# Designed miniproteins, single chains, continued (2): the designs that were tried, part 106

Each design is a single chain, and the fold is of that chain. pLDDT is the mean over its residues in the fold that is shown.

## One batch from the design tools (miniprotein)

Design m7916
Fold by ESMFold2-Fast:
Structure m7916 (fold): chain A 93 residues (1-93)
Amino acid sequence: AKAGIGSVFHRRGAPGARLLSSEVEAAAEGETATVRLTVENPGPVTVTARLVNGAGKMEETVTRLTEPVATVTAELTATKAGSNNIVEWTASR
């Protein structure tokens, strides 16, 4: 089994901002796992993505999106397969 990032559990968007897709690249324990969130928004928005791995290590990425459809990429160190890995994202204007 490969370590991975769990589903996006917490989604909060600016009015009209929405998640179109989420992709997770599974990684072996100790390798970098990559999450790509494709967000549609009616105007410029700041997206904050927080990733928590199964060891409780948190990484936060803040990205300003100016395109109507844009991708946020966030990375974290993969933990043991089956660990609780959480991706949370919020959007603000």
Scores: mean pLDDT 64

Design m7917
Fold by ESMFold2-Fast:
Structure m7917 (fold): chain A 89 residues (1-89)
Amino acid sequence: MSEEEKEFLEKFFRLLDRDEDGKIDAEELKELEEALKEIGIDIDLSKFDTDGDGTLDFDEFVKLVKEIEEKTGDLKKALGKIVLKLTEK
């Protein structure tokens, strides 16, 4: 991962981490999953919860984002659509 990619992902992670606890919690993950479904991406987010604690840390989040990129072919466009859906709620 390049420094530019890491910075972009860190900014997106901070947008989802509304509680600023360094993790995306179960409620935030549910909103993200619904936003993904609305843009045509059906991903089981529990696959990325390696610890089974109901949260995603930054490393698990990076794996999720790579899956989104593989499914869409355009990471920035996909993340932009997700941001729009999350800000509508």
Scores: mean pLDDT 72

Design m7918
Fold by ESMFold2-Fast:
Structure m7918 (fold): chain A 90 residues (1-90)
Amino acid sequence: ALEYIKKGEEYYKQKKYEEAIEYYEKAIELAKKENSPLTAVAELNLGKAYAELGKFEEAKKYYERSIELAKKFNMKGVVEEAEENLKKLE
């Protein structure tokens, strides 16, 4: 899961958001199978990539999913970042 997140981050930095989304989706699929807290991180990153593409409804859904997962895994930093990014969509 982490390797796919890192590859998605590389594409995100290059402003290749569609490719970043593909790798974050792969990370989510693997992280769910592993019951990993990285699912919350990948959902957050997926939301950011959709926001960069102007797909704010998709971004909002992924930020909300990231918050739900991050609360389950007690990841306060991820909750805070996702909530802050939701505010920026306004």
Scores: mean pLDDT 85

Design m7919
Fold by ESMFold2-Fast:
Structure m7919 (fold): chain A 115 residues (1-115)
Amino acid sequence: MAAEVIRRALEGEEVKPEDFPEDPFGLYAKAILVALRYLREHELDLPRNPPPEFRELMGRFFDIALKLARGEASLEDVKEGAEAAYRFLQYIADVNGDPRAREVAEEVRKLLEKA
């Protein structure tokens, strides 16, 4: 269920919050979608030459998002993806002073706490 919703979002389809189940897997998958939406809207505002830890977080996040889209993600995978999303969004907020990155990071944090 969550994998299909993420796949549709990656293909540019509009996905509603209510399409996600409120179990831990669905909450982590929703956090991944929220972060993907932020990145799509702000791709031009991302830091140039990010430090290795930021690149590793982004790479891990996208690998997990692709696994989720393929229906191959475990609960541990989506949790790791959501945690990576929270960390890189905080980095973007701190480096760029972007209030939207801060708001999205807070939304991801709340989803992580609810899961």
Scores: mean pLDDT 74

Design m7920
Fold by ESMFold2-Fast:
Structure m7920 (fold): chain A 55 residues (1-55)
Amino acid sequence: DDIDEALALIARGVALSAGADPATAEQIGELTLEVSRNPDDEAARKRLRELIAQS
């Protein structure tokens, strides 16, 4: 859905603005899209949190 894609794009942009490298920012965007579409995926949520902590 449009909102899921918008959230992923925003998350990627925020990560880049915070100083994340482009590869990490892309992964944050991808995982945000996954979490938005499947919020009960604990593995995806955990990975997203780990990437945000690394950036």
Scores: mean pLDDT 78

Design m7921
Fold by ESMFold2-Fast:
Structure m7921 (fold): chain A 57 residues (1-57)
Amino acid sequence: MLKLDYSWSPEEWEALHAAEVKLLEEEKKKGLISEEEFQKAVEELEAAHAEAVAAAA
């Protein structure tokens, strides 16, 4: 059982990541962000998740 602030299972981690990407896709659909901004945001999100996993190790 995870007890940390980012306490999630691998399945929850994938679900949270997918939900956050969908929010970015909605912003892109509304024309509020460019394709470059969308790609950068997705990369930052993936990097943040990777850093959280590394910090837990």
Scores: mean pLDDT 70

Design m7922
Fold by ESMFold2-Fast:
Structure m7922 (fold): chain A 80 residues (1-80)
Amino acid sequence: ALAEARRLLEQAREAAEAGDAERAAELLARALALLGAPEAGKKAGEVVEKYLRGEMSEEEAEAKLAEVAPALKAAFAAAL
């Protein structure tokens, strides 16, 4: 699970670098779901997609990601 999540995160990074916001968001959500945080992953994916499409400011994206950060930290800790 952790190794698969890591690979999905690498693929999400590559998709983001290619400008594919939808694919980057989908891969990020899948990775976080594997770590036991599907709802946090969905929310984080939606924020990243909107940010990459220019529909959300960097400040707004950081604020919204901070709302899910505790759940993401817990998921990573549980996966270790």
Scores: mean pLDDT 74

Design m7923
Fold by ESMFold2-Fast:
Structure m7923 (fold): chain A 66 residues (1-66)
Amino acid sequence: SAKLHLTKAANYIMNKDFEGAKKELSKVVGEKRAEELAKKAKEKIEKGEDPSLVAGDVVREAAKLK
């Protein structure tokens, strides 16, 4: 289910595993959008944003795109 893949993606983002996040996001939004979302998540976390908040934002954005 989409919810399972989004939950796994959130956990990967919180652990800074952006390749794992991209793989799970691709099951919901497709490969290109998953790559864009994972890249934005990485950039936000590198700028000092909280990984848990970034994970939540990515999950909400992915849910709107499906």
Scores: mean pLDDT 87

Design m7924
Fold by ESMFold2-Fast:
Structure m7924 (fold): chain A 60 residues (1-60)
Amino acid sequence: SELMEKLKQAIEEGEVTPLLEAIANGELSDEEIEELKKYAEELGRSDIANMIEYAVKEKE
C-alpha cells in the first residue's frame, strides 16, 4: 500500500515519527507491523525494529 511504501522509506531515512504515529493510531495490521520490523532488521536498523516493538507494546 501507499502507506507501507512511505513507512519503508521513513525507515531507510531514519525517520521514526511517521512509524510511531501509524502504530499509535492503529493504521497498521499485525502483519504490516511485522513486515516493517523485518524490513528494518534487513537494513541493519535493529534500533528502529526495537522502537516498532516498543510502540506496539505501549499501544496495548
Scores: mean pLDDT 82

Design m7925
Fold by ESMFold2-Fast:
Order: sequence, then structure tokens, then C-alpha cells
Structure m7925 (fold): chain A 69 residues (1-69)
Amino acid sequence: SKDLEELLEEIKKRVEKMLEVDKEEGEKILEELKKEIKELEPYVPPETIELFKKVLNEKVEEVEKIKKE
């Protein structure tokens, strides 16, 4: 439980850094996070991977909305 919560918070914080950087650096953050999640697929339950993807996508949408407004 604690490790999962820590990973989710790390994903959120890394996506939040996209607010502070240029689009190119933000794209690098996203690609790195997507790669790390994909590398975890053989080692964690599918539900955990889907949760990571959902949290990542929702946070990215939030950041993109803030940048447009």
C-alpha cells in the first residue's frame, strides 16, 4: 500500500513539473513516465498499471487545461 501511494505521488509531482518547464521538457517528462510504467507491466497487477495510466492521463489533462486557460 505505502509503495503504491509513494509511486502515485511521484507520478503526480513529476507531471506537475510540466507547469514549470517548456513544452519540450514537458514532453520528455511524459515520455520518461510512460516508459517507466511500461517497464513495470510484467511485475505488477494489471489493475495497478491501469491506475498508474489513469492518474498520469488525468494529471496531464489538468496541466494542459491550466496552460491553455
Scores: mean pLDDT 78

Design m7926
Fold by ESMFold2-Fast:
Structure m7926 (fold): chain A 65 residues (1-65)
Amino acid sequence: SEGEEMIREEERRVEELIRELGLDPELQRLAREAARLGVSTEEIREAYETDPGEGLRALIEELRA
């Protein structure tokens, strides 16, 4: 399925990003949650680079609203 294929591809990219950035378990969970909400790895990276915890939380909160 198209949606399932896209989700799997994004999950793969998120795992690569987590490995590259060396995220701790709390930040890993936030990054994976953002990806599940449809956030691209590029947006996750920018949020993390702006403010690691708060940036990712703000991004997730905006999408859940």
Scores: mean pLDDT 76

Design m7927
Fold by ESMFold2-Fast:
Structure m7927 (fold): chain A 70 residues (1-70)
Amino acid sequence: MEEKLKQAAEEAEKAIELAEKYAEEYGKEKVVEGLEKQAELAKKVGEETGLEELAEKVVKLLEEAKEKAE
């Protein structure tokens, strides 16, 4: 599970870079909704596995991507 959260963090960093482009291609609402769902999943995984610090990092990165997509 740790590896999946690390992978999610890397994907979230990439999403920050691509957020504006994806918002243009798929629509802002769809991109924001997808990022919100991913943040909720990361938070749940952190709570279930005790990897709260890593999950919080993923959530923050996804929130930054969301702000950039808006």
Scores: mean pLDDT 77

Design m7928
Fold by ESMFold2-Fast:
Structure m7928 (fold): chain A 109 residues (1-109)
Amino acid sequence: SEAERLFEEGKELFREGRYEEAYRLFREAYRLDPNFDEARALMLLTWYKTELAQGRPEELVLKELRGTLEYLTTTHPNPRELLEILKRLAEEENLPELVEIVEELLKKL
């Protein structure tokens, strides 16, 4: 599908450290398929990495991401699956502060 094609292209850009470009492709993939949890999780992770790369204080970025994730736990059809995917991705990228937030939210589900 077009969503899967954009997702795979986005993953390649992410691997190259081209986070702003990867974010746009993951966002488009998610817009085409709103049930594409892995695209949604990579969109959130890529946003986080982009904000840090642009020099935003990690504490403020994590606060905004926590708010987004808390909202998603109430609006997403399967918040556990989305959060578990995001946790795995955050662990792979060695982002312990993000892992901690996701684990905290998973315990509250």
Scores: mean pLDDT 88

Design m7929
Fold by ESMFold2-Fast:
Structure m7929 (fold): chain A 74 residues (1-74)
Amino acid sequence: SKLKEVEERLAKAQEEIDRLVKEGKLEEAKKLHEEFMEEALENDVRIVLEYEGFSEKEKEEALERGRAILEKAK
């Protein structure tokens, strides 16, 4: 399922971030986390919203809000 694919991507990203943190590579871990968050918004959040039956308009509004939050966090 698409939701299972999202879970697998999240698990792999977290595993890599944890590995970098354990190695003391905090700058690389931070960069990977930021890149992951941006990719998750564009790819994984859209998939989850589609799976839950949100309309195209609702998906676009949610993604636009998410992008604004991520930009503000930078």
Scores: mean pLDDT 73

Design m7930
Fold by ESMFold2-Fast:
Structure m7930 (fold): chain A 80 residues (1-80)
Amino acid sequence: SPEEVEREARRLITSAKAGVELAKKQLETDPERAKKIVESIKKTIERIRSLAQQLDPATRERFLKEAEEIEKKVEEIEKS
């Protein structure tokens, strides 16, 4: 159902944001662990984008913007 797809996408966005904060923390103590967390976040972003394509245009645009912001934060971590 659309409601179930939206709920799943919201959960993945929350998870990805938490993952970004965890990766930043791990970067200081265990860069190899941070790299694995970043890889997991990238897969989560791909799943968010896939789910967003099943939603109405307004909700899709909102989730795609959230995914893009998370992706930018991941790129900043990788640049460090």
Scores: mean pLDDT 88

Design m7931
Fold by ESMFold2-Fast:
Structure m7931 (fold): chain A 65 residues (1-65)
Amino acid sequence: GRREALVARARELLAEAERLLAEGRYDDAIKQAQKAGVLGVLAEDEELVARAQEIIRRAEELMAK
C-alpha cells in the first residue's frame, strides 16, 4: 500500500544519505536525510524519522569542524 511505498522510499534515501555521509558529502547527505524524514512523518514511522534526524545531526557536526 501507500505506507509501505513511503517506508521503502525512505529506507532507500537513508541508505543514500549514509553513503554520502561516508564520502564526506555532508550537504547532499543532509538533503537525502531530510527527504527520508518527511516520508517517515507521512508514514507515521518514528524509527525512520529518528534515523533521518541522526544522519542530519552527524553531518551538521562534521560540517562545523
Scores: mean pLDDT 87

Design m7932
Fold by ESMFold2-Fast:
Structure m7932 (fold): chain A 60 residues (1-60)
Amino acid sequence: AIEFKIKFDNLATAKAVAKKLKEEFPEAKITVEGTTLTITTDMPVNKAIALALKAIGESL
């Protein structure tokens, strides 16, 4: 499994991004703790990178 964490500047953005990612990548385990998203996935590395980039893009 691949695990990575993304920290956002505010709680509302973290929750909004988490909701979008859960809809687009239902196979990934996404947990929110404060402003930090923890993503655990068994997806191939290229797909995991795409997920991470999507999360960053949604925060902009």
Scores: mean pLDDT 75

Design m7933
Fold by ESMFold2-Fast:
Structure m7933 (fold): chain A 87 residues (1-87)
Amino acid sequence: MKVKKVTATATVDASPSDRKIVLNVRVETNGSVAGAGKEGDSGPLTVTVEAYGDELISASAEVFDAETGERIDAPITLEVKEEEVEL
């Protein structure tokens, strides 16, 4: 059976910063939801998430302060790749 594999890669530059941030990435397909997060305090943070389904519904990335949980308005590069795989 052929399904769509969606790979979402988000990158945010946490440098220079004296705060810890969390980069969260979420992908939703017509069949599954996947999410992952990564914490960092300097340099570029990259998070990759894979989801499987019939079609891509949404892909999003957000940055939060790791200590307070407040959303940070930071420029995020989000790249989404779709491919067909056989299961």
Scores: mean pLDDT 78

Design m7934
Fold by ESMFold2-Fast:
Structure m7934 (fold): chain A 102 residues (1-102)
Amino acid sequence: MSEEQARELAERAVPKVQAALAEAEAIRASEGEEAARAYLERATVQVARETIELGVKELGLSEEDAALLAASVIGAALRLGADAPVEEIVEEALRRLREARA
């Protein structure tokens, strides 16, 4: 996987993870912590699956590379939060991806 391919896929995935984080905060306010956690777990699995499928089918990545990128994006977004700039989350995801592939 090239850094250009990783960046393109991360830029597409980050907004989806941020939307899931924002929804989880809304659920936490209305239904509590446990409901929010259950939602976020399900939503992050869905984003990971969609990111892997896109990376494999559209960018020609291996399933392993696409999965590592998906995990890196989710981890970065969970650390930085829903209100962080997309570019900041992308850079953190790419940093994590480099460490995972080293």
Scores: mean pLDDT 86

Design m7935
Fold by ESMFold2-Fast:
Structure m7935 (fold): chain A 60 residues (1-60)
Amino acid sequence: MLTPEEWKALEEMGELIEQWSRENTPEAQEELIKRLKELKEKYPQLGPIFDKWIAELKAS
């Protein structure tokens, strides 16, 4: 269903979220937001998923 490129992007997102969850620091949150923005620019078709995560993180 997903392309190999889209699947790799979602896997990378999962790894970044897991790292943020383990560290639970403001620095890890900022890094996650930056990486999600980069993924959104490369995979705009997945943008809504990345936007939801960025909004959730910023609302904290």
Scores: mean pLDDT 79

Design m7936
Fold by ESMFold2-Fast:
Structure m7936 (fold): chain A 94 residues (1-94)
Amino acid sequence: KVEELIEKLDDDDPEVRKEAALELGKIGDEKAVGPLLRALRFDPDKEVREAAAEALGKIGHEKAIEPLEEILKDERAEEEVKENAKKALEKIKA
């Protein structure tokens, strides 16, 4: 299931990628951290990047801390993505 969801992060449909990111967060498998970090940084769809930030917060892996802090300092990042990055950092650092 995790491998299939990771493949869905590369789907043509942004709604499929968003749902895959959220489900990977619920599963909490560390194998998803790298693929979700790629989605957070590079996915063209804002809602997919929001979902990736939320998922990384749910997984709680320390490897997500620095990339999420970079999003907060990026003037080009949308406010909604920054809000989810803040919530993710609070969850990981708890």
Scores: mean pLDDT 85

Design m7937
Fold by ESMFold2-Fast:
Formats: C-alpha cells, sequence, structure tokens
Structure m7937 (fold): chain A 88 residues (1-88)
C-alpha cells in the first residue's frame, strides 16, 4: 500500500539524518545525497509516480552504500521492494 511505502521512506529519512549527525567528510556528502534522493522519492510516491520514486530510491540506496550505512541500505531495499509491488 502507498502508506506503507511512505512510512518506510520517512524511516529512511530519519535514519539517514541520524547518521549524518555524527558523520564528516565524504561520508557526510554521501549521506546528504541519499537524503536528497529519498526526499525526491517521497514527492514521487505522494504523486503516485512509482517509476520516478523507484529511480530516486535506487540512487539513495547507492549513496547509502557508499556511506557504508547498512541500516539505511536495508530500509531503502525494503522501500524499493514495496514500490516494485505497486508497479505490478
Amino acid sequence: MKEEVLELIEEAIERLKEALKTASGQKATYLRAAINNVELAKKHVEAEDYEGALRYLEAARKYAQLAKDEESVEILEEAIRKVKELLK
């Protein structure tokens, strides 16, 4: 359901912002890029543009992986799975 995806997106934003509080240098740059992409994905989910949402979530997952924040990666992978279910 759309609501479940929005909950996961909000959880990802909160986790990434938490990680950013203690991050510096390149890791902080990657975490900010991940946050920006998740925020864009949220707007696309709200507009029911699930294809656009998927593109931004995939980009956010890539940046979270570069930041080596495993918890954010797991949340984003779950959000990606749920968005793919809405594209059936």
Scores: mean pLDDT 89

Design m7938
Fold by ESMFold2-Fast:
Structure m7938 (fold): chain A 119 residues (1-119)
Amino acid sequence: MVTLTESGGGTVKEGGSVTLSSKISGDVSLIAEVGWWRQRPGEEPRHVASIDLFTGETTYSPEVAGRATISVDRSNNTAYLDLRNLQVSDTATYYSYALVLSSPPEVVWGEGVELTVVA
């Protein structure tokens, strides 16, 4: 079973930067994709960033394009989301996910890490 353990949230000043981390445990050889979604208070969950682990191709939502970087450190099995030039509107719970090529394929979610951006 694949498990995601997240860290790196907290309270950050507007204009600052943060790195969110997701430690991947279990059979990592079955993981095709990892990424991040976020849910702002009172809103529906939204995609933030994804990386295809076979191709290295990255996808970013328009809201974070140009100020976000998604990466995976294969040596420590950790996915990272770097967010720069933080806005108060980046305040959300951030959820990491992994697409696992089990039979059938499944999406595994982390429990969420809270980020609060203050003016």
Scores: mean pLDDT 87

Design m7940
Fold by ESMFold2-Fast:
Structure m7940 (fold): chain A 75 residues (1-75)
Amino acid sequence: DEEARLRAIAQAIADNAALVVEETGERFTGTVPITRTNAAREVTERGRLTVDMATPEDREAEAERAYRDLAAFLA
């Protein structure tokens, strides 16, 4: 299930950002490189995912945003 896989990736990204915010007390901003591949595993597209989290309570909102951005990139 591609949706479940993308949601798991988005959640992992948000969880890692939340850990940084929890440890530093500072807003986390960064970018994650993303690629799209075809059935032959050739890279067809390259992009970047923006991650931005001010507080650990934003974890679920950032996970949903990351999922939407990943799903849109892969459409």
Scores: mean pLDDT 78

Design m7941
Fold by ESMFold2-Fast:
Structure m7941 (fold): chain A 100 residues (1-100)
Amino acid sequence: ASAAARTAAEGAKAGVEAAPGAKATIEGNKVTIEHDESPGARAAAGAVAAAAEMSSGVTAEVEGNKVTITLGDGAGLQAGAAEMAAGMRGAGETAAAVNG
């Protein structure tokens, strides 16, 4: 994975793991989020997925209590990785605080 994809993935992980009952696993350019279906954990996972989808070349897929975010290797991710990481982290932390 590129350094940009890793930066974005670490932001997503930090955001979602702000909620008790949510965990994220980073595998190359993919982030797999699993939550215990508590309101705070579900909200954090959803907020991080929504923030990720705002970026070109990023795909988020929700399957029950799992969210998979696939980060592209395009120039847009390279240019905006830190901003994307901060956005995903902030979205997750805010959702966790409001709903947990």
Scores: mean pLDDT 76

Design m7942
Fold by ESMFold2-Fast:
Structure m7942 (fold): chain A 72 residues (1-72)
Amino acid sequence: SMGARAADGAAAASAAGNPETAAREVEKAGGDPQHGRESALGPASPEAARALAEGAGVEPEKMLQGLQTASA
């Protein structure tokens, strides 16, 4: 689904330290692009995953797992 793909894209961008790409993916999902930027600049956290997941319509646990996978 589009939500799952947006979450995976944001997770990959966040792990790579690319805040602008993370912001764009979050915005595509209907979320706040600032949440994407903040996620890319800091470590993967449950709060960042929750904000991204809400924008993408994906479960927060799934988003956090994506962030951890992308950072490996």
Scores: mean pLDDT 58

Design m7943
Fold by ESMFold2-Fast:
Structure m7943 (fold): chain A 88 residues (1-88)
Amino acid sequence: SDLQKEIEELEKKIKENPDDVDAYIRLALAYAQAGEFDKAVEYLEKAFKLNPKNPKVRQAAVDILNAARQAGKTEAAKRIEEILKKMK
C-alpha cells in the first residue's frame, strides 16, 4: 500500500539521518494512520526530544491524540498528553 511504502521510506531516511525531525513527524503520523499508535507515540517522542519547540511536533501530537482517542487507545492518548504538557 502507499502508506506502507511511505513508512518504509521514512524508516530508511531516519536510519540515514537520525536527527531528521520532519521524518520523525511524518513517520508518527503515518503509523497513527495505520492504527499503530505505540509506534506513532515512539516517533512523536523522538521528534519532541530533537526539537521541543517545533510547532509541527505540537500539531502532530494533537492530530495523533485525537486519532488515538477515537480508536480507544487510552495508553497512547495518555503518553501524547504528557508530551503536550511538556511543550512550551
Scores: mean pLDDT 89

Design m7944
Fold by ESMFold2-Fast:
Structure m7944 (fold): chain A 111 residues (1-111)
Amino acid sequence: MGADLADRISRALTQGPEAGVEALREAAEWARKHRDDPQALIDIANALITVADLAQARFGPELAPVAEKVRELAEQAINLAKDPSKRDEAVQLLVEAAETLIGALREAARR
């Protein structure tokens, strides 16, 4: 799932910021649906890190702070996903990471 998800979002980014936004919304929804599966949450977190790095490469170095924030949120989510009592918090961090990328891509599309 993680590698397939990263590939789908990566391909969407090559089509433009709007396609990337839609793919990131799907990733956030996938995290919500699989909140009780720690491996799925870890796979989504790794996909978001990969996508953040690809977005920085595609849309420029101004996305470096966004990529850093996404990595921090995703790494926190990976740690929390291991604890069943913290999975809702892990999902919230993954959603925040996806929304952070969505905001940056929407701004890039407007320019």
Scores: mean pLDDT 80

Design m7945
Fold by ESMFold2-Fast:
Structure m7945 (fold): chain A 79 residues (1-79)
Amino acid sequence: MEEEIKELEERLKKDPNDAEAWFELGEALKKLGKYEEALEYYEKARRLYLEQGNEEGAKKALEKEIELGVEILKEVVLK
């Protein structure tokens, strides 16, 4: 997982407009339980997908943002 994140970060150093790499970073952070950071990267991916005219990619990123928002809300409500 940490190695996967490093590889994605190196990929983004070569192409910072790689929407798929931002999305995959969000997925990796979500698996680590870093939901707020994952939301940030999904938002970056969504914006890049929209800039590229990839509506399907943007929708996918938005769905992940909604899922993480619910997870974060659940954590604060159940206190």
Scores: mean pLDDT 79

Design m7946
Fold by ESMFold2-Fast:
Structure m7946 (fold): chain A 65 residues (1-65)
Amino acid sequence: MKVSLTVEVPGAPPVEVTADTIEEAERKARLVKSGRGARALQALSDAGHTPEQLGRAANVIARRE
């Protein structure tokens, strides 16, 4: 079962992270809100990427950390 959590990052639109458990979704949210994750999403948003692309990027950022 998939759990979705909406994460608000300053300078970017809200993004959704998905995981199999609530604990994993919260961990991903923390990673995305970290300085590194937030800056990456801000840069992609500033470059004109769509909300769907930003959501994909957020999940990739969370997976690599």
Scores: mean pLDDT 73

Design m7947
Fold by ESMFold2-Fast:
Structure m7947 (fold): chain A 60 residues (1-60)
Amino acid sequence: MLEERIRERARVIVETAAALREIGIEIDKELGFESAPAMSAEEQEEAIEEVEERLREFLE
């Protein structure tokens, strides 16, 4: 139960961060700035694992 909740929370956090980065890229494009590339699927998976680890430490 706790592990399932940690995984779900980590996924939502990373998905939200990825969505916000995509919005930032579009804004930068409209303003004529160069932006960092969008998060790759590999980067998102690594971020989910890192967030899971930190949440586990925080809740224990």
Scores: mean pLDDT 76

Design m7948
Fold by ESMFold2-Fast:
Structure m7948 (fold): chain A 57 residues (1-57)
Amino acid sequence: MAEERAREEKRLFEEALKAEEEEKKRLLERAMEIGVEALKEAVERVVEEREKRKEEE
């Protein structure tokens, strides 16, 4: 059960990253409804990607 939620949340976050900011927010809100642990993992990935893109201290 939990593994299915984690996979779904990751998929939603990947779609959110590709979609526009408004659509990303909708997908993120849905992911939050599914679970917390998988959401934290996805958020951490987004933060890491953001840091890499900025590359500025």
Scores: mean pLDDT 67

Design m7949
Fold by ESMFold2-Fast:
Structure m7949 (fold): chain A 56 residues (1-56)
Amino acid sequence: SKYEEILEELKKESEENIKRAKELKEKTPENIEKRKKLLEEAEKEREEIAEILEEI
């Protein structure tokens, strides 16, 4: 279904953002902020998945 495609896309994007955050190994202020933003984006994507599932 169309919802299955949307959910898979959001799941993939969330996993990619988490992976990118984990790849930032240097504890510079710039990397700390980038890691924070990537994790926040992944959390937002997880929230969108939950909203779609609520409508199904």
Scores: mean pLDDT 76

Design m7950
Fold by ESMFold2-Fast:
Structure m7950 (fold): chain A 71 residues (1-71)
Amino acid sequence: MVISLKAGDGGTVDLEVDPNKTIEEVMKDPEVGAILGSAYKYVVKDELDKNSTVAELAKELEKKGIAKVTG
């Protein structure tokens, strides 16, 4: 799964992640963990728990219009 996040300063960051991992697990990933962890903490922390899946994180970010999800 690819999550295309809108950066706060403009542009887009494409993150390839396993949709079945938890948010806590993906935050430990050296390539994507810092960016997805920030998206969780600052955008969807009130809607989702760290034990929620990356697929659920992706859906909430897409619902808020700050991400597009492909693959």
Scores: mean pLDDT 78

Design m7951
Fold by ESMFold2-Fast:
Structure m7951 (fold): chain A 55 residues (1-55)
Amino acid sequence: MEVEVEELRGELSEAIKEMLIAAARAAKMAPGRSMLVFVRNPETGEWSEARVTVR
């Protein structure tokens, strides 16, 4: 199962990208499914937007 994380707005750390990939795999998302994820940085308060896609 290949999982792609696309940054749409803001910056995601590598650790957050790895967590999103692990979460998509744990949830057993079907191939071709996409999910929009909004992530808040707890230190800065900034919001980032990403698309997680399973191929």
Scores: mean pLDDT 77

